# Ledger of designs, part 4: designed miniproteins, single chains

Each design is a single chain, and the fold is of that chain. pLDDT is the mean over its residues in the fold that is shown.

## One batch from the design tools (miniprotein)

Design m105
Fold by ESMFold2-Fast:
Structure m105 (fold): chain A 110 residues (1-110)
Amino acid sequence: SAAEILGIDEEKFRRALELLREGLSGEEVAERLGLDPSDVGLVLLVQHYMDKGVSEEEAARKALALSVEISENLGDREALRALAEKYDIPMSVVEEYLNLDEDWRKMYER
């Protein structure tokens, strides 16, 4: 399952998807479910790919791969734009993902 691929509890993964679709912030979802905000960020990426018609498990693998490449390119806005294009995801979604990690957010508050 996607939850297994991401290392997140299945019930919490399902609840996170539901709450994000209801319009709760990633921080609110993390607090309510006792999840790390970075894990909620992964769920946000999975939701984006699933909304594009990608299967849940393929979406989870893409989200995880993208998150690894983002972590290797923190502080490089041009590289992040190239990653957004490579992974067929809007830069706005990448920015929402980054905003859920406090350390990453500090690098992009220019």
Scores: mean pLDDT 82

Design m106
Fold by ESMFold2-Fast:
Structure m106 (fold): chain A 81 residues (1-81)
Amino acid sequence: SPVEQQLQDYTDGSIDSIRSLPELGDKILAAGKRKMDEFAKDPAARQAANDAKARAEDAYKEIKDRHKKEQEERRQKLLLS
C-alpha cells in the first residue's frame, strides 16, 4: 500500500541519517518515531507503523553501540600510543 511504502522510505531515510550523523541519532530517532506515531493514528497503518518504529529503534541501538565502541577504541589507541 502507499502508506507501507511511505513508512518504509521514511524509516530507511531516518536510519541512513542516523548512520551519517550518529551524534544526532537520538534526535533523529525521536523525530522519526513522532512521524510513525502519526501514521499509527490510522488503525489500518498501526501495525506497520509500530513495526517501522521497532526497526528504527533496533537500528539506532546497533549504530549507537558501534559508534561508541569505535570512539572508545580510538581513545584507548591515543592513550596507549
Scores: mean pLDDT 81

Design m107
Fold by ESMFold2-Fast:
Structure m107 (fold): chain A 70 residues (1-70)
Amino acid sequence: SKTTFELEIRSLADLGKLGGLTKENSGIIRVTNEALAERVKRYLESRGIPYEVAEEEKEPEPGVVVIVLE
């Protein structure tokens, strides 16, 4: 079974939270702006971790991006 996690990236310092992630993990990453979301996506791609960008079901905070692992 995969360990489910929930993570929020609000700044460049929070990118360190990604260091423990592997392709065996599943969960959600919320990113507070598009530039940070690009950095998160590049990191996941460099580690070979598959991801999806979630569609908005509720009125989101402006610039917030939701990234789903598996």
Scores: mean pLDDT 71

Design m108
Fold by ESMFold2-Fast:
Structure m108 (fold): chain A 62 residues (1-62)
Amino acid sequence: MKSKEEIEKEANEFLKEQGYEDTSVKYDEKTDTLVFSGKKRPPPEVIIELLKKFNLSGYTGE
């Protein structure tokens, strides 16, 4: 299994590779979701790819 830190690190690295350097991600263990923050939010396709990659329940933002 991957830790919270590992998921966050890999998710942020993926976002940087996709060109969303101004976006940051935290993993919420309680809800099994990614919490997005930043001035630019990635499109839904990028978010869904991250959810599938880590087998997560969902995402939230702001």
Scores: mean pLDDT 77

Design m109
Fold by ESMFold2-Fast:
Structure m109 (fold): chain A 77 residues (1-77)
Amino acid sequence: SAVDAATAELEAKIDEVIKAVEDNASQEEIDKKLQEFADLVRDAASRLSRAQQEAVEARLKPKLDEFGKKLRELYAK
């Protein structure tokens, strides 16, 4: 389904960003992966209904919480 495909694609990109941060990748590489994630979110939003977007967010919540924590740690001094 579209929800399953979007969930899998976004989860994979979140995992790529988290791994790049953990592997101490360059800021440029991390920024590139963050831009790719933003582009995927925008693409999914253009293709999915509001209900489908909410279903994807619900499925991704644990990964999004982890992602947000990693980004806060990255940008904190």
Scores: mean pLDDT 81

Design m110
Fold by ESMFold2-Fast:
Structure m110 (fold): chain A 87 residues (1-87)
Amino acid sequence: EEEERRRRAHELAIKIVAQRVRYVGLKMELDKLPEEKRKEAEKLLNQAETYIDQASAALDRGDLETAERNLQKASEYLEKAEKIIKE
């Protein structure tokens, strides 16, 4: 059980880093957008950052279930922002 928990925590840590990298990459693209779309994408990225931070905090507490849920929500907001930025 402790071994499985450590492996899950390690996998979540890697996923959190990946989501932070995606967030930074998308945020760097904001200056290419018209003001209206930039503000919309920025709001979505701010939501994603909040969920990434909550996932990281939950992981630090050993709350893997909460970390997983927040990471999933972060991914959803990052995907919405990416659609505005890339499409």
Scores: mean pLDDT 87

Design m111
Fold by ESMFold2-Fast:
Structure m111 (fold): chain A 95 residues (1-95)
Amino acid sequence: MTPAEEAAVLRRLSDMLEKAADAAKQGNTEEAVKLFEEAARFARSHPDSGLARALAVTFEELAKLAKIDPEKAAEVGRSLADQTRAAADYLAAQA
């Protein structure tokens, strides 16, 4: 995977995380869980990205957290979305 390709994957993951965090913040727990699980599945579909592979585990844990504490899942998800976007921007600059 090239840095530009990995940046595109991470940018999409960041967008998915923001949607999941927004759903959790709105109290839409079922949608938040679904979106975190979709993000984890998308990340697992890119096993040649070490960052995406690591994020998949975190997204699976965020889906579980959203069932128990959606407000905390929203907080953590938003923070992780920001960090993931920063990583994507860094990789895009290296391409």
Scores: mean pLDDT 86

Design m112
Fold by ESMFold2-Fast:
Structure m112 (fold): chain A 93 residues (1-93)
Amino acid sequence: MRKEFTVPETTPLEEVVKRAREELEKGYDHVTITRVDEEGQLVSTVEAVRDPETGSVAIVELRTDGSHRTLEQEPGSSGPLKALRFPPIPPPH
């Protein structure tokens, strides 16, 4: 089950990570948090995923320039980057 919501880029990443973990604790397997600037433009997406085999959590930030960073990764996590970004889903046409 996936949960999605939007926050301002001014929200501290620590709070974004905390909220993602709270949603995973509610029974969501995947949490997507879209971060927007003061003009409503996409800045980055925070993806939090629970590993289906281990129950371990991994959280990454994906930026519009294609850069990414791991915000949190528990032991045994396969990492959300492999599940959510690589390989990218090609457009249907």
Scores: mean pLDDT 71

Design m113
Fold by ESMFold2-Fast:
Structure m113 (fold): chain A 98 residues (1-98)
Amino acid sequence: RRQEALALVDRALELFRKGLKLVEKGEDLPPDLVAEALAILQQGLALLRDDPVMVRQLQGAIESLQIAAKSKNPEDRKRNLEAAINSLEGVRRHLLAA
């Protein structure tokens, strides 16, 4: 379970970092990248359902990603992607500390 959750978090971080690079270049977030990241985060929620700290952080990442995907402002997209990355880094640190 923990190793599986770590793999999902690492994959989501790769997708968010890829999305951040695109946004920094003034490009839109690809809908397929957003859909894949949301699916991975939902799988993470299912695996970590019994940990309220993990659930809160993953829900925060989902909300930030959804805001970034809907925003037409590049600065707002960047800020929300950075917030999602920070939430996932928090989940990753918590998983490694356990």
Scores: mean pLDDT 83

Design m114
Fold by ESMFold2-Fast:
Structure m114 (fold): chain A 83 residues (1-83)
Amino acid sequence: MIDVEELRAAIEELRPRAEAGDAAAQFALGGLLAALARTTEGEERERLLREAIEWLRRALALTTDPKAQELIRRALAEAEAAL
């Protein structure tokens, strides 16, 4: 079962690093926001998914490794499909 409190704590720990331009932190933050969105419904779910998509797009723009790019694109497609 997804621990919502653990997810929220991890999201807040990643925010400063992601905002500083760390692509790995941006990818992790996007993934955790999408996981948190799956525990919610309605407008809050949509808001979390949209924020996840923004961070995943930022991570993709900074990522040059083809395998990492494929993983980020898959995460983006899943988040967009969940809207």
Scores: mean pLDDT 84

Design m115
Fold by ESMFold2-Fast:
Structure m115 (fold): chain A 75 residues (1-75)
Amino acid sequence: SSEDVARGRRLLVQGQNAFQEGDYKKALQLYEQALEAGRDDPLLQRAALFNLSEVYKKLGDDKKSEELLKRAREL
């Protein structure tokens, strides 16, 4: 629904704030919630997947980061 998309976009902003503060665990949780909220919205899913890839990159999980980027490119 449009409400789920709006919620997902707010979650992306909250996740970005957590990421900027270095709270990667919180950023991960918020971006995962944004991905779930955007289940039927490919544009929101792409944004959430790109942001999740950056969190995993910061955590040193380069393999997971690349897998998420590949998923985003295939949407």
Scores: mean pLDDT 88

Design m116
Fold by ESMFold2-Fast:
Structure m116 (fold): chain A 83 residues (1-83)
Amino acid sequence: MSPALEPFVEAAETLIEKGKVKDAVGFAVLTGNREILDYIVEKIGPEKVRELLEELKKEAEENKDESFVEAVDEALKWLREQE
């Protein structure tokens, strides 16, 4: 991991430690940075990340946030390619 990315990983780790795991996943999706998502997958496992991504997509669809739905779909595709 690059030093420039480390503060974003620390932010995600802090959210996970506070029990805001879905917020950590949402943050990683919003940044578009797959290294942050990969870090979260290493901490909580790919199945839990998939579950949270599906929850985020449902919430985004309910809120009519088409750009975030697309971002979550890209993250779900990336996650499937890691398996």
Scores: mean pLDDT 78

Design m117
Fold by ESMFold2-Fast:
Structure m117 (fold): chain A 89 residues (1-89)
Amino acid sequence: SEELLALIDEAKATVRADTSLSDAQKAVMLQALDTVRDVVERGYFSEEEEKELRELLEKLKANPSVKNAIELEVFAGVVVLKAGVEKVF
């Protein structure tokens, strides 16, 4: 959704603006957010998964960390795997 893409872009802006994160940490986190953005644009998320994604994005914005960004990337990866399995079985 347009709202989710906007939230991801806000999360990316928060990561870029953070003064406590190293350049290496920012690179990992921004790559994770770019991966999540791509999955959202493909439309693989259900309404319940979109709700969980919003909660994870809000958590990242409140506490920008590599851990919180990787949690988002893992969640998006699981959504992609589920979409692939549903097409085969």
Scores: mean pLDDT 84

Design m118
Fold by ESMFold2-Fast:
Structure m118 (fold): chain A 93 residues (1-93)
Amino acid sequence: VAEEIRELIDKAVEAINAGDFDTAAKYLKEAAELVRKNKDKLSKEQIKELGTLVIAAALIVIGEAIERNEWDKAQPALDALREVMKALDEAEK
């Protein structure tokens, strides 16, 4: 599970580096959903590490969408940010 999530994050980062923010947002949303759905199979440390990586990448995608005035294209990244922030909050407890 952690390896699959990391692979999705790595693909999102590659998409960001290529300027493909739509693809990056989709991978980040998938990664965040896997963190949330599998939080009981992940350690608190894994949730924090993977969650912070998703947050960092999602903020880059959201920032780019704001600059382009294309909010709809950032929606999956916003969804990812919301999902992973919730998982991180639960992990800190």
Scores: mean pLDDT 78

Design m119
Fold by ESMFold2-Fast:
Structure m119 (fold): chain A 81 residues (1-81)
Amino acid sequence: DEKEKLMEELKELLETSRIETIEDLLESLILTLKLAGVEVLESSYEVDEETGTASVTIKFYDPKEKKTYTLELTLNISNKK
């Protein structure tokens, strides 16, 4: 439906736009989830510049499925020349 199409389109935009920070990634994920009709309960991110890693945690409730989900992502940030 229209909502699924919007999520797909935003995912495509995220792939084509340069996400400069983990903050931008988190904001985009939260926006996508809200547009999908889920309730974001908790969100956080942490960047370890020394190790070049970032962690993102999002907890959300889906009223259609009546379930709570936790999304945990660990990203390796590498400066490839």
Scores: mean pLDDT 68

Design m120
Fold by ESMFold2-Fast:
Structure m120 (fold): chain A 97 residues (1-97)
Amino acid sequence: IEEKGYEVKTFTVDGKKYTILAIDSSLSDEEIVKLVEEVAKNLPPGSTLIVVADSLSEETKKAIEEAAKKHGVNVRFEIGDAEELFEKISKELEEKA
């Protein structure tokens, strides 16, 4: 599940699923929320979705939290250098898997 201005990677740590969703600046706020809903819909309740982006508005963050909560998915935001954060978090989760 590819190639549309985002990267998705899923890990299982101690029986819980963690999905990293890294978003580039080419996606609109509406596309980001729709993407989060599709990812969350396919995760077991109790999973954690880590949204990585260079920047997100407070309105978009609220919409993301609402979309994920609808499917029982916890959300964590990591805002900064999206490529660097994706690499760092992927390594941390991979070492715990």
Scores: mean pLDDT 79

Design m121
Fold by ESMFold2-Fast:
Structure m121 (fold): chain A 60 residues (1-60)
Amino acid sequence: SMEAEEVGEKAREEALKRGLSQRSAEHSGLVAALYRLRGATADEAIKKGLEFGEKVQAQE
């Protein structure tokens, strides 16, 4: 299984690829890592991180 740090980094990189700002992408990574630490699967954690980053981006 991917570690929380790896999951966070993957979510951050994916957010950047989708055109999110550095700030929004960092939020995606942090939220993904937190979900993984709380027992979510890597895929679920990345999805939740990306959803949060998109919401942060919409407020910019």
Scores: mean pLDDT 86

Design m122
Fold by ESMFold2-Fast:
Parts: structure tokens; sequence; C-alpha cells
Structure m122 (fold): chain A 72 residues (1-72)
């Protein structure tokens, strides 16, 4: 969502770097998921992808909270 993206852009350099690293890790896990035919490996990678997506969403929410506090 545009609001979360703008909040991240206006956040600290540390939060932006952490978000970029999580996005890169998520892309790598998704690429590995496309390459593997092993069911157990697909399940393990799927769990990792969900965990990374949740972490990224939480980070963006924290960035939005921080931006709101700075404006108040």
Amino acid sequence: MEELEQALKNSTPELRKEAAELEKQLEQVEEELKKTDDLKEQMDLGVQAVDLAVQLTVLKIEAKKLAKKKLA
C-alpha cells in the first residue's frame, strides 16, 4: 500500500536497509521454491517465505508508527 511505502521512505536509514534486506531474502526464497521438486524442501521454503513476509509487514507498520510520532 502507498501509505506503508511512504512511511518506510520517511523512516530511518536503518529501517529502510532492514526492509531492503528482508525483500531480497524473500525474493531468494521464492526463486528457490520455483526450482525445487522436493515436497519437504517446498514446505520449509514456504514457511520461510511467510515468516519473511510477516517480518516485512511488521517493519513497515513500525515505520508508519514512527512517522506518525514524528509528525505529532
Scores: mean pLDDT 77

Design m123
Fold by ESMFold2-Fast:
Structure m123 (fold): chain A 113 residues (1-113)
Amino acid sequence: HMSKEEIKQEIIKLVNEMKKLFDEVVAELRRAAAEGRPVSPETLEKIQKMLELGRKAVELAEKIDPEAGREIGKLVNELFKAFEDALQNGDVDAAEAKMREILKKIEEIVKKL
């Protein structure tokens, strides 16, 4: 059994890994758009890894605060819809701003756990 503090530290670690992958993905999306090419399979794998990390963060947060976990879950879903929209439309600047705001909201909820 993990303590509340151990669970919170694991969530923080997962969110920090998501933020790192996000910066890498945005940089890769910008390069692909500038070069007029489709995104690489490696970029898509990073997006899927972020989704897996987000889902794990939700599962852990629900063990501390079920309402906070549900709110993080909604934000994770919004983040991935923003990625889907960016991949379809190629408008990385608008998508980045929206996704950064979502990640900031996730961090604010995690800080309150």
Scores: mean pLDDT 86

Design m124
Fold by ESMFold2-Fast:
Structure m124 (fold): chain A 73 residues (1-73)
Amino acid sequence: MEQADQALRQLEEAARAGDAQAARDAYGQLDAVLATLPVEQREAYLARLGDIVDAAPPEVQAALREYARSRPG
């Protein structure tokens, strides 16, 4: 829980700063933590992630969506 909250906070900070690389790094950390969480908790974090992405500057938003799409399934 705390690690996921920290990763989300880092992602929000990177997005606010317009730092696409820092945002991708934070997204990767969040993704790794979410893989260890129960489905119910993961869904809640994914909803918050979506809100952060939607509020992000266009360059950060594009970088995060590219990262999500390029992940191995």
Scores: mean pLDDT 78

Design m125
Fold by ESMFold2-Fast:
Structure m125 (fold): chain A 72 residues (1-72)
Amino acid sequence: DMLKRIQEIKNKIEEVLKEGEKKGSEEAIKLAKEAEKKLQQMITDSTSTPETHEELLEEAEKLAEEGLKLLK
């Protein structure tokens, strides 16, 4: 379910922003903001294909996961 995956990525981004702020990790905050940009590009890109949307979701997920890993 694409909507579930989008929500899971959003939840991870919010967690990285929250923990990054709490720990003062500028790098983690940057990763979360890059993930947000990828999700926003998926929504606003008028030339996007299903394949492009999948790539943007995958990149957003990887950036959020990297932020979570950095904060461990």
Scores: mean pLDDT 78

Design m126
Fold by ESMFold2-Fast:
Structure m126 (fold): chain A 81 residues (1-81)
Amino acid sequence: MREEILAALDELREVTKDDPELQSLVDRMKAAVEAGRLDEAYRLLDEVIAKAGTLPEEKRQRVLELISRVREALDALRAAQ
């Protein structure tokens, strides 16, 4: 569901506001989702996951939770194609 992905990305953007690289990746992923470019969205999601591993543990857990929700919604969109 596109609305569900965008909502999770907005929450991810808020949680990562102190990290300009993560903010840029989230903004690019949002644009890819809005354009229907799912392959690009998955590629950007993998980059966000890699960067999330460098965050403090408490913040990392929250980011990974939101990433999981984005992935589930992307998988649902891909299955609908």
Scores: mean pLDDT 80

Design m127
Fold by ESMFold2-Fast:
Structure m127 (fold): chain A 82 residues (1-82)
Amino acid sequence: SARERLEEELREMERRDEEIIARVPEEKRERTRALLETARELRLIGDAIDAELDEKARELGISAGVPVYSEEEREVLKEFLK
């Protein structure tokens, strides 16, 4: 499902972040983790905003592209704006 795909993408981001943290000097790992978590949250918020803009553009008849996100995916992304 769309939700499962987004959850898998999140797990992949988390796995990559942990791999980066493992390569960072021990004394910097905590700060690196916090920065990567913040960056991940900002990316998800950006995706949620893009999804809302895409929806509004279609409502106004100014968008004629293939939808980037499904309705289910947009609902999941909106949770990151709360």
Scores: mean pLDDT 74

Design m128
Fold by ESMFold2-Fast:
Structure m128 (fold): chain A 58 residues (1-58)
Amino acid sequence: SIEELIKKLKEAIESKDPLEMGITIGVAEIYISVNNIKDPELLKILEEAKEKLKELTK
């Protein structure tokens, strides 16, 4: 579900683990693409997760 993906993305961000974040981002992107999801909250948290991962892997 969209709500579960948002929760998992928030948990991944809180973990500050690049591997957990990378896997969770990948799963969320595939799910969004396959199901043509346009949910603004999910898309916003996904962008936040990607940005934070970039900061951790500099």
Scores: mean pLDDT 83

Design m129
Fold by ESMFold2-Fast:
Structure m129 (fold): chain A 83 residues (1-83)
Amino acid sequence: MELTEEELEFLKKLFDYFSQNKDGKITDEERQLLKEYLESLAKSDTEEGKIARKVIEKFSKDGSGVLTDEELDELINYIKEKE
C-alpha cells in the first residue's frame, strides 16, 4: 500500500484533527468519525474528495468505497508508521 506525499499529508492532517489526546492514539468514536468523514468526502467533487477517494481505493480490498474495521486499522497504522 503506497500513498503519495499529497495523500499522506492529507491523512496526517485528518488524523491530527480527530485525535484529541495528541498522544498518537485515537478513540473508537474518533475512528468512526474519521471513517465517516473520509467516506463522505470521497463522494464530493472537491480536491480533497479526489484524494479521499484514492485513499479509500488503496485500502478498500473489495472496491466498495467503504472501509471495514480491519481496513481502517491498516489506514491508521500506516499514518502512525509514516510520522
Scores: mean pLDDT 73

Design m130
Fold by ESMFold2-Fast:
Structure m130 (fold): chain A 79 residues (1-79)
Amino acid sequence: MAEIEKKKEEVIKKLEKEKEEVAASNEFSEEKKQKILEALEEAIEKLKAFKPKSMEELEEKILEITGELIEKVKEVVEE
């Protein structure tokens, strides 16, 4: 169980770092940047709220959340 919690925390920290990098980036307009930051925050919140019972459940949830995040970012960038 502790190993699963540690993996979850590592992924959350990685997403938080990506959020900081996006905030510091000059690649996007302020409007697009805000939408991307909102998508990252939603992903972080979903992961924090998830209580996995196995490593497989955690990995599946990470793929689901990151897939949704990638789709949202793609929509913002393709506007």
Scores: mean pLDDT 81

Design m131
Fold by ESMFold2-Fast:
Structure m131 (fold): chain A 65 residues (1-65)
Amino acid sequence: GAGSAAASGAAAGGGSGGLAGIGERMAPVHFYNGDLEGARKGAELAALGGGEAAGKGTFQGSIQG
């Protein structure tokens, strides 16, 4: 069941030219400000699932699974 939901989410994520643009735009701001630890922490939290707060469809699949 999760595979189908992931496909739709991937399409929306692919269209994340905006999100990718924001990330690339924010990355230099964090680096310039000297908050390397904050940027690094954010990346780790996203990898650990902190990015789930960004509203992913996967958690809905978990409810059904």
Scores: mean pLDDT 46

Design m132
Fold by ESMFold2-Fast:
Structure m132 (fold): chain A 62 residues (1-62)
Amino acid sequence: MLSPEEAFALIAEQKPEKLPIPEGWEDLPLSALKGLIAEELNGENPKMEVIHALYARILEEE
């Protein structure tokens, strides 16, 4: 099982194209965004579109 930090690092290593930030995610802390990436990756059917959108939101804060 991937930790939030490991999940974020895995997606960062893939160097996904920076996507537009979805509505409603602007107010989430980075720890929550990383947690959502980990939750999706540790799921049985990870949705890459959701993972990439979460990653794009984290990059905007950094």
Scores: mean pLDDT 69

Design m133
Fold by ESMFold2-Fast:
Structure m133 (fold): chain A 73 residues (1-73)
Amino acid sequence: SLAEKVRELARERGLEFSEEAIELIVKTAKGDEEVALKIAEKAIELAKERGRSVVERSDVIEAMLELGEEARG
């Protein structure tokens, strides 16, 4: 499932997603694995930069906003 792939990605980077963060990614991606993984990778990056081991829903929101700006070019 997309949720499993997102959890595994964070584990590989030494982090974990909150359940709320996973739910938001899966809902936003609407079955698109590429979209889900792009959001997940950006959210992991933001959490890691902030010295946290857990990716929060707020990190996912910020990741989506940053990726939305890139997509508008």
Scores: mean pLDDT 81

Design m134
Fold by ESMFold2-Fast:
Structure m134 (fold): chain A 98 residues (1-98)
Amino acid sequence: MGGRLDELKAEAEARLAEDPSDPRPWAILAYVYGVQGKFKEAEEYAQRALELDPRFPDPWFELAFVYALAGEYEKAEEYYRKGIQLLRENPHYEWPVG
């Protein structure tokens, strides 16, 4: 049971141990848990990243992804649009998960 998701989780947890105020590892955890179908945990991690930096677009895209997988398409579209708006305000931003 070793895979890319386990690697991403371990990397995010290591980064949080170094700097828990970095929103990026919280967004990575949201992605990992979302892909695994753990939507409540994914939402909580994405919300934590947004509390640290509401201008960070990654958690908005992660919330959109989580809600789309949960079948809540209206919420998914809303969060996706917010992420795109933030990317337009910061065109040098780069998505860290791929």
Scores: mean pLDDT 77

Design m135
Fold by ESMFold2-Fast:
Order: sequence, then C-alpha cells, then structure tokens
Structure m135 (fold): chain A 75 residues (1-75)
Amino acid sequence: SEKIEEAKEALIKAYQQVKDFPEEVRLQVLRMGGKEVAEELGKENALKVVESVAKELNLSDQEIAALKEGVEEGA
C-alpha cells in the first residue's frame, strides 16, 4: 500500500533526525509516530508499519515497544 510505504518513510526520517538525541526523546518520537500512523491508517496497518520500520532501522525491543504503545493510543 502506498500509504503504508509513506508512513514507513516518514517514521524512518523522523527517527534518523533524532538518532543522536537522548533515548527518552527517541522513545517519545517513536510513540508519537506510532500514534499518528494508527490515527491515519488504523491499528492493523499501523502494526505492519511498525514491523517494517523495526526491521529497517534495527530497532531495540524498547523502541519497538514505544511504537506499539503509540499505536494503542491512536487506535
């Protein structure tokens, strides 16, 4: 889906902009991103975006948890 790919690219770009920031800031950006994706695409599609982003960026379990927390908030 084009919307899934666009959401994935947006999250990757956002993370790259804060990758050198403190962990708490990175986790907040990921949580907010997961929420926005879920609000726009729904929970099922948002979880597909989370899986793709986690794989592409080699995210930690804590970072993946932040994205999923955001998805739950946005769903």
Scores: mean pLDDT 86

Design m136
Fold by ESMFold2-Fast:
Structure m136 (fold): chain A 74 residues (1-74)
Amino acid sequence: MSIEELLEEFRKFAEEVIASVKDPAVKAQLERLMALYEALFRREAPHMSEEERRRALETLKRAFEEEAKRLLAE
């Protein structure tokens, strides 16, 4: 699976999380976080094996969802 295919998977996941949020300020923060995580993954993924890329992607998905929960709890 290419880096771009993994980024598309992450984007779809992040967009679903953002779609579940009603607060415009929280949506804006999550959109910025999505862009940051995409940039980080694109930068680091070329230095990873395929298994490491998948694990990194799953870690970013969990981190994104937990940050969304944190922002909604405030």
Scores: mean pLDDT 84

Design m137
Fold by ESMFold2-Fast:
Structure m137 (fold): chain A 79 residues (1-79)
Amino acid sequence: SEALEESIERLSEALGEAAYARALAASGSEAAARATGEAAREALRGRALEAARNGEPLAPEELFRAAEEAAEAAFAAAL
C-alpha cells in the first residue's frame, strides 16, 4: 500500500539522517557523512520494499542490522 511505502520512506530517511549525523561527528567529513547516511537509507529502504513486494513480514531488527552494516561499510570506504 502507499501508506506502507510512505512509512518505509520516512523511516529510511530518519535512519539515514541519524547515520549522517554520527558519521559527520566522528570524521568531520561531509563526503563520508553523506555516503554513510545514503548507504543506511538505501539499505533499509531496499530491504523493506523487497519484503513488502514478497509479502514477507517487516522485521525491524533485520532492517536496522542491514542499515547499520551498510553504513559501517560506506563509512570505512569513504575514509
Scores: mean pLDDT 85

Design m138
Fold by ESMFold2-Fast:
Structure m138 (fold): chain A 78 residues (1-78)
Amino acid sequence: MAEEEKRRENEERQRRIQELSGESAEELGKSAAEKSPLSEFADRVIEALKQQAESNEYTREKFLKAAEELEKKKEETL
């Protein structure tokens, strides 16, 4: 049994269960899996948050923290 890989496997299993729960969701699940969108969309959101931080110094800290947290989540799922 793999400790760290088990965490990733659990997320994949939960996603499969959701797809099985809804037959209509099968195509949406396929599209998401094929595009491997988790990494790409996470990157986009992180970049958008960093750009927003640049736009306004007042909220810079908040957006940077949100970006860092999302980036960590992304790395954990990969």
Scores: mean pLDDT 60

Design m139
Fold by ESMFold2-Fast:
Structure m139 (fold): chain A 89 residues (1-89)
Amino acid sequence: MKNIDKVIELLKKNNELDEAAYLEKLLELAKQGNEQAYLALLSLSGLILFDEKRYDEAIEVYEELLKLDPNDEAAKKKLEEVKKAKEEA
């Protein structure tokens, strides 16, 4: 996924090699059909994109997460926080 690859490259650029390796492991598990790994990957990627002020990419990732898990209250809250931050930027 384009946004996930961008997040992993961003972590590597910031010398966050342990976090990058963890996301790469989650991505491999997700490619093998592990839905929980994919949900975790989306959640972490959305958080990293939000911290980097990449609001549109963070919104896209949280919307994808909510398509797969529509009852994730934490993801709903984060999506609204990102949308508000984008309006204030």
Scores: mean pLDDT 83

